# Designs tried in a protein design run: designed miniproteins, single chains, continued (4). Part 94

Each design is a single chain, and the fold is of that chain. pLDDT is the mean over its residues in the fold that is shown.

## One batch from the design tools (miniprotein)

Design m15270
Fold by ESMFold2-Fast:
Structure m15270 (fold): chain A 81 residues (1-81)
Amino acid sequence: MSDEELLAEVRERLEEIRRETEELYRKTGDADLAMARAAERLQELGREFAPLIRTEEQERAFRRLVTEMQTELTAFLYPER
């Protein structure tokens, strides 16, 4: 798998997690529940992609994308934090 293919797949999976999290929050109004579900999904993603990461560049990019998603979700769910 190329760096571009790996990162594209990671981005697609992160967008799925974001959509699921936003939909759960929209339906329930429960930010804590939505964040807990997102955290579970992000942990699963990390476990799934760990054996596919072969370079330091891929690892750095993966960590950055996950951190950016966590920040985005936190800002969305807890805007007055």
Scores: mean pLDDT 82

Design m15271
Fold by ESMFold2-Fast:
Structure m15271 (fold): chain A 87 residues (1-87)
Amino acid sequence: MELVEQLKERADRLIRAAEKAIEVASDPSLTLEQQKVNIKAARFLVEELRKIAEKLKSLGATEFADEVYRRADELEQKIEEIEKKLE
C-alpha cells in the first residue's frame, strides 16, 4: 500500500518535471543547446515514468499503471513535436 502511494507521488513529480522541461525546450529565447538539454532531460523522465508504470503493474495497481503509461506516451509525443521544430 505505502509503496504504491510512493510510486504515485513519484510519477506525479516526474510528470510535472517533464512538462517543465518540455516548456523550457519550447522557449525560443533560449539557446539551441539549452533547448536540446531540456529535450534530453524530458526523454529521461519519460523513461523513468515507464519504469514506475511497470512496477505499479507488478504490484497489481494496473489501472494506475495504465494511466502512467498513457501520460508517458502523451509526453513523448510533445517531445517529438518540439524536436521536429529544433531539428
Scores: mean pLDDT 86

Design m15272
Fold by ESMFold2-Fast:
Structure m15272 (fold): chain A 82 residues (1-82)
Amino acid sequence: SEAAREAELAERAIATPLAHVEALPDAPTLTPEELLETLERQIREAERALPSLDEEERAIVERLLAAAREAIARLRELLARA
């Protein structure tokens, strides 16, 4: 199934930021929509922190953020089909 493969790829792309959000001790059980909104907020905060990072770390975080945004857009499309 193409949708299942897209979901798997999207989950892999956001695995690190998703795991970080899920590791928060006071995080409530989020719906998929609430989780996506939380991830989008975290991405925005990470973007605000970019100027404080060194050059090498900034390049890595920028690539991660680009992949995460792409994965989130894909997940939103999949949720619209559900």
Scores: mean pLDDT 66

Design m15273
Fold by ESMFold2-Fast:
Structure m15273 (fold): chain A 90 residues (1-90)
Amino acid sequence: APSKEETLETIKTIIEDAKKSLSEELKKTLDEMLKVFEEGVENDLPVEEVKKRLEEIFEKNKSKLSEEEQELLESFVDFLVEKYEELKKN
């Protein structure tokens, strides 16, 4: 299985590539979500805590985003939760 560091680097690369075509508000929200994931990994937080924090960031920023950007963020939250669960189960 990939290390926690390798997983973080992969996620950072995905976010950086996505940022090339995204709005500044969406970029900022993705950075906030990445920070939650990094803090979760560093502090060994439960999956439910990380999921809750990611969902709180989504709800807080939802009104600043288009419907298409909201759908993209929901997919990204699901992606981060899945990757975090994989790290916890190994």
Scores: mean pLDDT 79

Design m15274
Fold by ESMFold2-Fast:
Structure m15274 (fold): chain A 59 residues (1-59)
Amino acid sequence: SKAAIEAGMKAAEEAVKSGSGRVYIDTSKFSGEDGSIAGTVGLIEAGSQGVDATVVPAE
């Protein structure tokens, strides 16, 4: 969904800004397909900016 894409983009922005390489996805809001979309979008965006990233479930 668009919300999942927006969440992934926001998570990537924070990962790049902090230099942590951690893409945090709220798994209580984004599960299943939406969780996969958010995580994938976050990884692609962070990677495009030269950041080695990993998806981390947010609690």
Scores: mean pLDDT 75

Design m15275
Fold by ESMFold2-Fast:
Structure m15275 (fold): chain A 61 residues (1-61)
Amino acid sequence: SLEVRAVALESAADINEVGADTSEALAKKVPKNAQTFLKGAENNRKAAEENRRKAEELREK
């Protein structure tokens, strides 16, 4: 159902945001790899935004 899909996308977005927070924390803990972790955080934030957008679109139907 569209509702189940919307909830799954919202949950995926929440997981992506946790991943971004974790990567940002790791960038501070492991400065040697900071650029890699910060890029990972950026990618996770973008994935979260896209998943939120898709969920909202499904809820409008």
Scores: mean pLDDT 89

Design m15276
Fold by ESMFold2-Fast:
Structure m15276 (fold): chain A 64 residues (1-64)
Amino acid sequence: MQEERDRVLDLVAAARDAGHDRQQIADILEKEGFTEAAQQLRTDPQFWQELMGQVGERRKAELE
């Protein structure tokens, strides 16, 4: 669902701002119940790049 994606992006953005690395962010997602997203983040480097791009776009929108 779109609400789940938005929450995943919020958690990824917050964890990255706190200085967590990719593995730590995946662990946070798993603890929050986003097990599929966490596993994809651990195994698919393209998914990591896509998430970072989406986080960057959201950050840019917040600064307008």
Scores: mean pLDDT 75

Design m15277
Fold by ESMFold2-Fast:
Structure m15277 (fold): chain A 85 residues (1-85)
Amino acid sequence: MKEELERLKEEVRELLEELGLTDTAKRLIGEAEGMNLEDAKRFLEMVLEGLKRIKEEPDEKKREELLKELWEELEKFSKEIGLSR
């Protein structure tokens, strides 16, 4: 579990660095560190899937929209976890 979480953190960091979002990578990883292991894994998997989709999108405008949608979904997930506690 710990090694799987560490690998997800690395993959998320690498993809965000490729997109020029290094500060965002630090923020998202910090948010995940505040979660329990199960929630953190789910959060990072959601980030990773969203970033892979963005990387595959050739249209610049659609890429910006997908990035915005990803941020909104992550914010919703964080609030949902907060409400479940």
Scores: mean pLDDT 77

Design m15278
Fold by ESMFold2-Fast:
Formats: C-alpha cells, structure tokens, sequence
Structure m15278 (fold): chain A 84 residues (1-84)
C-alpha cells in the first residue's frame, strides 16, 4: 500500500472507528486471497483514489475485499473525500 493510503487509513481510524474496522476487514479478506491479489488490489485502489473515482473504488472493494455494495459505496466515498 502507498504511503498516502497508509496515512489516510490511519486518519480514518482516528476520525471514524467503524470505517477503520471495515478497512481492516477488507485488508484481511484481500490478504487471504494471496500476495498477488493483494498487490493487484493495492495498485488498483491507488489508481482509483488518484482518479477520484468513488464508483471505481467501490467496485474494487466489492471485487477484491468482498464488501457488500452499500458498505463499499460508503467506504469509497469516505476514502475519496479524505484525499487532499
């Protein structure tokens, strides 16, 4: 994961505990699928965050982290809004 994603994840944990729990669960689900999937998830998530595409972030969370659609949309919007 990029330094930007690590910093934003830490900030979200401090400001929104529930969002932090969702991100922790997502990282465990992705890691359980193996290091190749974990690297692919990190690359795609970084690209979507840089593009500011909340729908793409939600799609990535649903596909790789197996989040439900409603949770993925909320997490994606929060991640997008937290980027400077």
Amino acid sequence: MSMELEQKRQQLVDENYDLGLQLNRASLVVAAQGPEVQREFARQLKAALRAGDAQKIADILTTYAKMDEGTAKKVAQKLKDSIE
Scores: mean pLDDT 76

Design m15279
Fold by ESMFold2-Fast:
Structure m15279 (fold): chain A 86 residues (1-86)
Amino acid sequence: PLEELLKKIQEMIENFRKTQEEAVRLLQEAVDLLVENASKLSPEEIREITRKLAEAARALQQDPVRGYELAKEALEFIKKAIEKAK
């Protein structure tokens, strides 16, 4: 029983690390898009995007799953803002 429990714990740790790594990649993509497209966005949009990115980064330190969800949301928000600016 102990060996099975330890295996499950190891699997959970690996899944958390993978989720966190994916969240970091999404955040980096969102930051890159913001930097590349800042001139196309309103000051209000830049403020909102920056706030969402900061929330995602903070959440990632406490909960990798929540961090991933917020990072994905921030990336989608930036993509939509860029499309509206075109």
Scores: mean pLDDT 84

Design m15280
Fold by ESMFold2-Fast:
Structure m15280 (fold): chain A 70 residues (1-70)
Amino acid sequence: SLLEKILELQKKILELLEKENELRERLISLEEANADQSEIQKLQEEVDKIRKEIDELVTEGSKLVEKYDK
Protein backbone atom coordinates (compact mmCIF):
# COMPACT_ATOMS: atom_id res chain seq x y z
CA SER A 1 0.00 0.00 0.00
CA LEU A 2 2.49 2.64 1.14
CA LEU A 3 5.20 1.26 -1.12
CA GLU A 4 2.74 1.44 -3.98
CA LYS A 5 2.23 5.13 -3.23
CA ILE A 6 5.99 5.65 -3.29
CA LEU A 7 6.25 3.92 -6.66
CA GLU A 8 3.45 6.10 -8.00
CA LEU A 9 5.27 9.18 -6.72
CA GLN A 10 8.40 8.01 -8.53
CA LYS A 11 6.41 7.58 -11.74
CA LYS A 12 4.97 11.06 -11.35
CA ILE A 13 8.43 12.51 -10.78
CA LEU A 14 9.72 10.82 -13.93
CA GLU A 15 6.75 12.16 -15.87
CA LEU A 16 7.41 15.67 -14.58
CA LEU A 17 11.10 15.38 -15.43
CA GLU A 18 10.21 14.44 -19.00
CA LYS A 19 7.76 17.33 -19.19
CA GLU A 20 10.43 19.69 -17.89
CA ASN A 21 12.86 18.44 -20.52
CA GLU A 22 10.27 18.93 -23.26
CA LEU A 23 9.54 22.48 -22.12
CA ARG A 24 13.26 23.28 -21.94
CA GLU A 25 13.76 22.00 -25.47
CA ARG A 26 10.88 24.16 -26.63
CA LEU A 27 12.36 27.18 -24.86
CA ILE A 28 15.66 26.68 -26.68
CA SER A 29 13.88 26.31 -30.02
CA LEU A 30 11.75 29.39 -29.39
CA GLU A 31 14.76 31.47 -28.38
CA GLU A 32 16.66 30.38 -31.47
CA ALA A 33 13.65 31.27 -33.62
CA ASN A 34 13.19 34.71 -31.99
CA ALA A 35 9.76 33.73 -30.71
CA ASP A 36 7.35 35.85 -28.68
CA GLN A 37 8.54 36.94 -25.25
CA SER A 38 5.15 36.07 -23.75
CA GLU A 39 5.40 32.47 -24.90
CA ILE A 40 8.94 32.18 -23.55
CA GLN A 41 7.93 33.70 -20.22
CA LYS A 42 5.00 31.31 -19.89
CA LEU A 43 7.21 28.30 -20.53
CA GLN A 44 9.80 29.55 -18.05
CA GLU A 45 7.10 29.85 -15.39
CA GLU A 46 5.91 26.33 -16.16
CA VAL A 47 9.44 24.96 -15.89
CA ASP A 48 9.85 26.66 -12.52
CA LYS A 49 6.57 25.19 -11.28
CA ILE A 50 7.50 21.71 -12.43
CA ARG A 51 10.87 21.93 -10.69
CA LYS A 52 9.13 22.97 -7.49
CA GLU A 53 6.65 20.10 -7.77
CA ILE A 54 9.44 17.60 -8.34
CA ASP A 55 11.26 18.86 -5.26
CA GLU A 56 8.08 18.64 -3.18
CA LEU A 57 7.27 15.13 -4.37
CA VAL A 58 10.79 13.95 -3.55
CA THR A 59 10.50 15.45 -0.07
CA GLU A 60 7.03 13.98 0.39
CA GLY A 61 8.25 10.54 -0.63
CA SER A 62 11.09 10.74 1.85
CA LYS A 63 8.67 11.74 4.61
CA LEU A 64 6.32 8.86 3.77
CA VAL A 65 9.20 6.41 4.02
CA GLU A 66 10.15 7.84 7.43
CA LYS A 67 6.56 7.60 8.66
CA TYR A 68 6.26 4.04 7.40
CA ASP A 69 9.21 3.08 9.56
CA LYS A 70 11.20 -0.12 9.26
Scores: mean pLDDT 81

Design m15281
Fold by ESMFold2-Fast:
Structure m15281 (fold): chain A 92 residues (1-92)
Amino acid sequence: GVKKSVEHMEESVKKVNESLKMEPNPDFEESKKYTEESVDYLKKGKVEESMKKMKESMEKMNEGMKNVKNPESKEHMEESKGYMVKSMKSVE
């Protein structure tokens, strides 16, 4: 449901922030922006727009992962991606 999806997206953002503290990454910053926009859309009941932003966030996470050097930053982003997948599955 929507509430569970929002909770997973908020956990995803926390993990992106942890990753960014270890290693700056502009793709991860864009991913965070898209996730925050997705949360805003979902709170407004705009599920289709929210799903589009979740997909854009995941794409930026995958792009950023190609350039990540710090193993701890990478681990935090893998956890963030896991939460995003759970969020997408929780949206109906």
Scores: mean pLDDT 87

Design m15282
Fold by ESMFold2-Fast:
Structure m15282 (fold): chain A 109 residues (1-109)
Amino acid sequence: MLEPAEVVDPSFIEDVREASRAIVEKLRETGGDVAAVKKTRAYIDLDILVGMLEIMRGVGDPRYEALFRNMAYAIAEVLAEEKDPAVREAFLELLASIDPELAELVATM
């Protein structure tokens, strides 16, 4: 049985949580305006973090699968703190615009 990478980058995962929380806050402030939130720094930061994982996948980095799942868990934890289903749905729409596989995985958690 293959043990996935024993150490997740805690700074990377915390950056994912911070970007996700900032996106949720902006979605609350805008009433779920996905187009407006796509222009924010928080969205750009999350897009960059997902892009880093896509580069790892492209080069066959064995850490990719574990980091992808840990990213999804971190996002799902932030999303579980939100009680407004419209904000949660708008966040999943934003994620799907970055990575549809990531959005599907988060939605199943």
Scores: mean pLDDT 80

Design m15283
Fold by ESMFold2-Fast:
Structure m15283 (fold): chain A 85 residues (1-85)
Amino acid sequence: MSPAEREILLLEQEATLLLMAGTIAERQGDYRGAAEYYERAAEVLRRALELARANGAPEERIAEIEARLRELEERARRLRELAEE
């Protein structure tokens, strides 16, 4: 793999760990904690997307990261709305 693709994969792995932590928090009824984890996961994926675009990743790869980012941002927003009364 290129050095850039390796960095992107490491960022995706970090986002996955944050997503798992958020899922655990959500299952425990900690919607604020879950929102914070998903927001952090989205930030990490945004970094991965920027690197993918800057380093000429295939369009399919960019689209995959964009789709994951969009899903995380939507989920974070909904949980944030639930957490803040």
Scores: mean pLDDT 86

Design m15284
Fold by ESMFold2-Fast:
Structure m15284 (fold): chain A 61 residues (1-61)
Amino acid sequence: SLREEAREYLNKGEALREKATADKVSPAERQELLERAKEYFEKGKALLDAARAAEAARAAA
């Protein structure tokens, strides 16, 4: 489901964010991890919003 896909993307974003906050990552690695985390968070939010819209549309049918 869209909600399950959203959860997976949000979890992947969280994992990357945790890696970015590790003391042993270089500034370049941190930037890459944070940018990737942001992409996953944006994807997850979009899927969650789409799931809500689809649920509303189904309720109207």
Scores: mean pLDDT 82

Design m15285
Fold by ESMFold2-Fast:
Structure m15285 (fold): chain A 91 residues (1-91)
Amino acid sequence: MSLAELLAEVEALAREILARTPEGSEVHRLAEGILAQVAYLRTQTDPAQIKAGLESIRDQLRAMVALSEDEALRARAERLIAQVEALIAEL
């Protein structure tokens, strides 16, 4: 999977969470943080900055899995965490 493909999947999940969760909830705030990090990573070309940003996304997705009661959203987040970790290992 390319970085661009991974960021597109992460953005799609975060946008779905924003649409389905109340403003001011912890899960909603995590999704906003993930979208900001995705936007930042799309501007980065330095592998060290890309790695740091992916680690940030991974940690936010892990927090979201711990807080989410939606089984389908948790399963999608866990799959994306595995893909983020695989890409970090290649950097």
Scores: mean pLDDT 85

Design m15286
Fold by ESMFold2-Fast:
Structure m15286 (fold): chain A 63 residues (1-63)
Amino acid sequence: DFVLPESASEVNKKIAELAKKSKSQEELDEQLQTTPVVDPVTGEELPSVFDAVARELEALRNA
């Protein structure tokens, strides 16, 4: 899709896609660190899913 109406679900779709492609947890961890993803809250492209998760955890810690 040129425009995805499901911005909030995009990170989850990417994680599920990587999980299906990964044959081991180590492979999944590597892909989570290297696969860029768009932050659904800010619309900002982050360098990895790991960075997106870290940002979410920091926001929760400060709330």
Scores: mean pLDDT 62

Design m15287
Fold by ESMFold2-Fast:
Structure m15287 (fold): chain A 75 residues (1-75)
Amino acid sequence: SLVDYLQQQLALAQQTLANVEKIFDERIAQAKANGDEEKVKKLEEYKKSTIAHLNSVIADLQAQLAEEQARQAAA
């Protein structure tokens, strides 16, 4: 069903967000330990933009899921 599809996509997007945050945090920590200030700045900027994009995708999927669930509840 569309609800099942949207729930799977939302779960995948949320898992991707968690994985992306962990990977960036680990890479930033390594760059800080190595004293690579330019790499830290670049990774922090890329992390910020990537998380902003994923949060936008999650919000869109949540809105679509809520709308579809409301349509099914009204039937």
Scores: mean pLDDT 89

Design m15288
Fold by ESMFold2-Fast:
Structure m15288 (fold): chain A 73 residues (1-73)
Amino acid sequence: SMAAREEELKEQGTLALKTLKAKEIIETEKVPDEELLQRLRKESAELDARKPEITVEEAKEYIEKAKEEALKE
């Protein structure tokens, strides 16, 4: 069904968003590894708590951007 597919895309989009946020924190924060790890855990937990309402289009955008970032590795 279309609704189930949209829910799956939103879940994948949320995971992609987490990956992109983690990547940005790692690249931009100039802090010791211990503090960096704490920051990454906090951001991930906050995103889980917020359960951001993303659209299917936003989910597709995050997934695509995460793929582009993965290619840079």
Scores: mean pLDDT 73

Design m15289
Fold by ESMFold2-Fast:
Structure m15289 (fold): chain A 70 residues (1-70)
Amino acid sequence: SPLQQQLQKLELQLGLFKISLGATQFLIDRMQANPSADPALLAQEQATRDALEARIAELEQQIAQLRQQL
């Protein structure tokens, strides 16, 4: 069905964003373990993480709404 195809596309996008979030968190963890890390760069990566988490939450809500229609 068209809704099932849309669901599959959103689930693929969600997976890709979760991979990006994992990579960003890995960088944050490394920066936090380094007392000489640039706090401005750490803040930039944290902002990137927060933006990715917001987009993931939006996609999960869209997926949940589509699943209710199936």
Scores: mean pLDDT 90

Design m15290
Fold by ESMFold2-Fast:
Structure m15290 (fold): chain A 82 residues (1-82)
Amino acid sequence: DKIDEIFDELKKKLQEILPEVKITDGDILELLRYVREHPDMSDEEFKKYLEELFNVKITLEQAKKIKELLTEALAKLEELKG
């Protein structure tokens, strides 16, 4: 369904940014939950969160792109409610 398409596309794009990390469906759910619960979070704070969650080092630009993708996915999921 449309929700599965949004999840699959998000997972694919996140995997392209983080090729060293095996991203699970559970990870996607946790990332979406975190961004929803912390809307005023800075890109630097999100970078630290991602580094701790996946035990990797990432650039600020990678963190910005991931935050952008998650925010876009949340907006698409909200559109499906209305």
Scores: mean pLDDT 83

Design m15291
Fold by ESMFold2-Fast:
Structure m15291 (fold): chain A 81 residues (1-81)
Amino acid sequence: SSALLAQKSAELLPIEKQQIYDEALKDPAVVAQLKELQAEADRQIAETTDEAEKQQIREQAQKQLDDIPYQFVLEKALAES
């Protein structure tokens, strides 16, 4: 869950968080997912006429872009269990 990810992320030292992030970015699937998410956000922004909604889309996309590398590492660990 997102709450569990946030809790575990808070327990990590900044260097440990960076190491997890860097490890996730070695996987081409993670890179492709981040590109797809950014492209989707860009499409939604282009289709939206409301400035407040555009800002909400940007903030949501940025949060997901920050979270995806950690989610990928955890999901991979669970799949290998």
Scores: mean pLDDT 72

Design m15292
Fold by ESMFold2-Fast:
Structure m15292 (fold): chain A 94 residues (1-94)
Amino acid sequence: SKKEEVIKLLEEARELLEELAEAVRNGEDISPLLEKLREIARKLKEVDPEVGRLLEWIVRTIERLVAEGASREELEKAIRALAEYVEELIKKLK
């Protein structure tokens, strides 16, 4: 169903956000993971435009923090908070 597809894509996004937080912590390049998140946001927009826009906002927030020179610690904390936000959204949709 459409609901099951949205939940599956959000679960993939949450997993990628957790991987992103770990990559930031380890000083690794986050660009490939951000690209994957952007692809999930595009897929979500086709199924549920509101949820897709929300994930786009999450990606843009991370990109903005990087552009503004946020520390690794600040960026990791922000990404973990966004992952938790996505997890809560998944719970509300179930």
Scores: mean pLDDT 88

Design m15293
Fold by ESMFold2-Fast:
Structure m15293 (fold): chain A 99 residues (1-99)
Amino acid sequence: SMEELIKKELDFNAFLDEAMRRIRQAKTKEEIKEILKDVYERVKSLLKSPERQAEFDKLYEEALKKIDTASVEEAQRIALEFLRKARDLIGKEIEEEMK
């Protein structure tokens, strides 16, 4: 239903806002990677399209690869960009379900 889709989007956005807060407070790349893994698992549970799942897998792999060679501060920026892309991807999925 439309109401259930709206609730799903609100719940996911609240989850991402908390993840963004945790990334900004993280002191190690290990903490950042753990937060990204939580986001990755949540998004994968919400994505229905195999094409978007493959796109998201690639985004996650690219983010982890960049973090491995980054400073903690740079890793925070990379992680926040990954979370923004995750939000956009879920937004598109929900928009298509509403049509």
Scores: mean pLDDT 85

Design m15294
Fold by ESMFold2-Fast:
Structure m15294 (fold): chain A 102 residues (1-102)
Amino acid sequence: GREDILEPLSPAQRELLRETARRIYELADRAAADPSVDPRTVETLRESGEHVELVSRSRLSSVAELGLAVTYVSTEKEAEKLKSPYVREAAKLLKETLDQVS
């Protein structure tokens, strides 16, 4: 029905997305402190966190779910490319968050 299409992003979903972004930024800070880590890893994590923050500002649950799914797929692809355990952890966190929001 119309209500299903117009379902607003709930306060609980919004808070979950904010917490997910915070945890990804924490991973970026840890990666930045590790001298063995490629700078591309840090930038990828910061971009993923920023995208999740944008998703947390979505009006509709369906829009947030789509945005989060796109961010997850992109982050997983970069994790494979970079072979980074930090980016793999971020991708896992995004998948867990997506499963809770959808």
Scores: mean pLDDT 86

Design m15295
Fold by ESMFold2-Fast:
Structure m15295 (fold): chain A 89 residues (1-89)
Amino acid sequence: SKKKKLEEIKEKIRKIAEPVLENPHDEELVRKMIEELLKEGILTEEEAKKLLSNLDDYSLLIEALLKKLAKEGDESAKEVLKEIEERKK
């Protein structure tokens, strides 16, 4: 079901991101997080490549994760993405 898949994706993101949340300026941990998110199919190859070129740009990472969650049916992620796009205008 979509709900079960969404919860599994959220748990994977939480688990993968946990080391970075404790050490957010550690570029090696950020790189490992991006690589694991790519392996789990949470990020596309294009998104991962862009993020690996911009390790300090957490806005790009957050937007990519929100896009994945919104695509999997998270209404909260859809609303946050809409607000981000409206603020860019």
Scores: mean pLDDT 79

Design m15296
Fold by ESMFold2-Fast:
Structure m15296 (fold): chain A 84 residues (1-84)
Amino acid sequence: NSLHIQAALTAASLGYAEGIGNENSVKMYQKMLEDLEAQSPLSEEQRKIMEEGRKKAKEAAKAGNFDEVRRVGLQTALEVQKLS
């Protein structure tokens, strides 16, 4: 539910941080995502959607396409929410 949406957005933020090479932000978002998943367990399908979103956000960030990072984050959150 709300925690699942927050986890999906955090996964996209993690991908963004990885794409721009911000190691401190990567560690922060990894810890946030682990804590959110511990509080509200995700299905395997939701985890797969989030991993795909993380990868897409990372590639968009590496390309300097920050509008695409935002779009991917929102789309990932909507798809995860449908399964919540």
Scores: mean pLDDT 88

Design m15297
Fold by ESMFold2-Fast:
Structure m15297 (fold): chain A 70 residues (1-70)
Amino acid sequence: DAELEALEERLRAALRQFQEDNERRNRELEEKAREDPSLRPQLEREKAELDAELEAFERSVADGLAALRA
């Protein structure tokens, strides 16, 4: 079903974009930590929040893909 495959592709595209945004934000945090290592504990907490957001979104996409194939 072309419509089903299109929906799967949209979900995978959304996941890729979210992952790219998360990677970009993580790189920005690492650059700040390199500029000022004293900020690292604060930036590590921010990174943990970004990682949690990514995990939640990955689970949401996985659930959506599973539902489309059910």
Scores: mean pLDDT 83

Design m15298
Fold by ESMFold2-Fast:
Structure m15298 (fold): chain A 100 residues (1-100)
Amino acid sequence: MEELFKKAVETLEKIFEVSKDPEIRKLIGKALEKLFDAYVAYRIGDYETALKYLDEVEKILDEIREKAKSLDPETQKKVNKLIDELRKIVEEFRKKVEEA
């Protein structure tokens, strides 16, 4: 679980660096907070709360994708690819919480 959390954080940091957009960067800050909240909830055995925070992370990723439409096409492609990678990590995290 800690490895998945670390990978998710690293992927969010890559989106932050690639996008260079203040609005997207604010959304990444919110996603990091919710991801941390999900990880803490998981660590204390509150799996229902962990899943709710993961749902909030996915909603923020949708918002980042919408904001990315205003970026140049090459940056948009890079951001979208990183979001797709992050969604796979979040889905893996969700499965481990549901199986716990």
Scores: mean pLDDT 87

Design m15299
Fold by ESMFold2-Fast:
Structure m15299 (fold): chain A 94 residues (1-94)
Amino acid sequence: SAAAALAEIEATADAARQVFADGSARVAAAATPEERRAVLAETLARLEALLERLEELVRAAEPVLSEAERARARTLLGGLRDLVALVRAQLAAA
């Protein structure tokens, strides 16, 4: 159903926010630049995998979603892309 598809999209976006929050806490706790880079690289890989999953879920669901639900899905995709870009920039600066 459209509701089930949207719930899976939202759950995937929530998982990405949790990965980002956990990664940020681990970066703050890291004692060395090498440890910080390792945590950022792991966080980036996790977020990129979730982005690929979210893009596939949105693509599969698009024909059954309402206009409002498609707008919500696009907002969630944009948010995850922003998190990936932020972690990538942090890794480049580390």
Scores: mean pLDDT 91

Design m15300
Fold by ESMFold2-Fast:
Formats: C-alpha cells, sequence, structure tokens
Structure m15300 (fold): chain A 77 residues (1-77)
C-alpha cells in the first residue's frame, strides 16, 4: 500500500511532503492546488498515477480544510 511505502521509505516520504508544502505555499484556488499536487506527484513517480488517490488521502489531514474538501470531491469521482 502507499501508506506502507511512505512509512517504510523516509526519503520518499520527505520528497512527497516537500511537494505538498511547496504546493500549499503557491497562490491559487483549492482546485488549482489539488491539480498541481496531482501533477507534481505523477512527475516524481509515474506509478503514482495508479496510487494518486491513496497518496492524497494519506496527506489529506495535513491540508487546510478548503483543500481537504476539494480532495474529497476529486476522490468521489
Amino acid sequence: SEAARLAADPAYRARVEAIVDEVLKQPGTPAEKVLELFQRLVEEDPRALTHAGALLAHFRDKLPPELQAEVDRALAR
């Protein structure tokens, strides 16, 4: 699982957390930030395309409430 990989690989976790932090600092709407986050994660590892939902869910609680709602909306589709 992606959660297990994040727990077992500190270097991978640090890279994902850095991407989340960079996206959160950028100007933009919650929808634009969720799309940017998805794009950055896929660029880091193309396999993330199949696990992007699990990655977003794992970091959901670290995101501001507005981005949490947008992630929930994206995952429901």
Scores: mean pLDDT 70

Design m15301
Fold by ESMFold2-Fast:
Structure m15301 (fold): chain A 95 residues (1-95)
Amino acid sequence: MVDLSKLSSAKILTLSKALLLSAHGILYVMERIKAPKEVIEEIEKLVKEMEELVREMEEILKKDPNAKEKLLEIYEKIAEILEKIIELEKKALAE
């Protein structure tokens, strides 16, 4: 089991950016298959929320390289948003 609390702050940020890249990939696929406009707009909104959270992490890390607890809290929020995006993808593909 990977214990996220044992990772460096820089690695937590890198993992958060990887989740954001996954979200961008899902959005790209939804646009390419011409998913319903409402689904695409909801995913775009969630991707923007993830981008804002990643930006917040970068600002926290610049001020305090040891702010692990705050970075982990934001990482969990980013992971929850990605799960919502995956559920929207599943609903779009079921039709």
Scores: mean pLDDT 84

Design m15302
Fold by ESMFold2-Fast:
Structure m15302 (fold): chain A 79 residues (1-79)
Amino acid sequence: DEVVENLTKIALKLLKHYGIEVDEDDVRDDARKFVSKLDPKEQEKLKEAAKKALEQKTIEEMEKVLEEALRAIREERAA
């Protein structure tokens, strides 16, 4: 639940920055579906990255933290 809520907050901040209008509940549902496809190790990694991203002072730094975590998960799956 904490990872889903933190991802929802990050996604809403990023979407607002790019001028994309979305429903918060739709974003939360998408975040929940995404997290449900991850194994427990990937979920823990994403949870820590989401928490760190929310501590960033700029949208650009927040996006970089999240992108790096998602790349690491993707590369680990490809290996």
Scores: mean pLDDT 79

Design m15303
Fold by ESMFold2-Fast:
Structure m15303 (fold): chain A 70 residues (1-70)
Amino acid sequence: MEARRELRRAMLELAKLAVEILKKSTDPQQKQKVLDMVDELSYAVSHFEPEEALEFARKKIEELKKLLDS
């Protein structure tokens, strides 16, 4: 139960970060990278256990934060 709740929160955080980068970036390559990360998370949520998907989501959130800071 806890892992699924945390995963839902992580997915929401990732979606918010993705939207911010897509709004600020004019670089098609950066936009594609963000979309690829969203697709990869969707795959992980569908195929992995909630705990594994949560770890994957947290890693992708860190990557998106680095892109936003750049």
Scores: mean pLDDT 81

Design m15304
Fold by ESMFold2-Fast:
Formats: structure tokens, sequence, C-alpha cells
Structure m15304 (fold): chain A 117 residues (1-117)
């Protein structure tokens, strides 16, 4: 549990730094730090759904992957209600370089993709 939580935290922290003006992503990170994984996942799903920016959609999908890595049940409903999100998650190996993520965080995302949600 703790190792997965620390890895997910690093991923979400870097995403927040890339999109500091996105209130939904920022609030989702705050809720994640409080252990409120379900509410955090719902806000990331809203960021995905409402944004016209491809990079915000990718970041939101990565955030949901990170929450699902810690608490799979927390992302089940958001993914079911947003069928495009599982598709974007499956495409992350090809689109991750569109975001200015560190090599450490990219490696963590690859580990998370090998974990079944």
Amino acid sequence: MEKRLEKAKKVLEEIVKLFPDNELIKKAYELFLEGKYGPAALLLAEAFKTSKDEKIKIASAIGLLAIGYVKPIAVSFPLLENPEMPVVISQLPRVIDKLNLSDEVKEIIREMLNYRL
C-alpha cells in the first residue's frame, strides 16, 4: 500500500505542477492527499470530460490511472461513465511524451499500466 501511495503521489504532484491553473486537477490532488480517492477520481473525470485541451485529457487519464493503482474501486464508476478514458489510458505509452514529465514519473506510469485496474 505505502509504496503504491508514494508513487501515485509523485505522479499526481507532477501533473498539478504542469496544470496549476486547472482547479479540478488541483482539487483532485488535495482530495487524494486526504485519502478521498473516490471524490478525487470524480474531479479528474470532470476535468477530462469538460476540457478541450488534449494535454489536460491525458493528464486527467494519468491521474485516474494513479488513483486506480492505489484504490481500484475508486475509479470503476468514473471509467464506466466516461468510456473514452480507458481508451486514452491504453494509449498512454504513445502520448505520454506530449507532457513534460520527468523520466522517474514516466517509469512509474509504465509500472501502473502493467497493474490491472
Scores: mean pLDDT 83

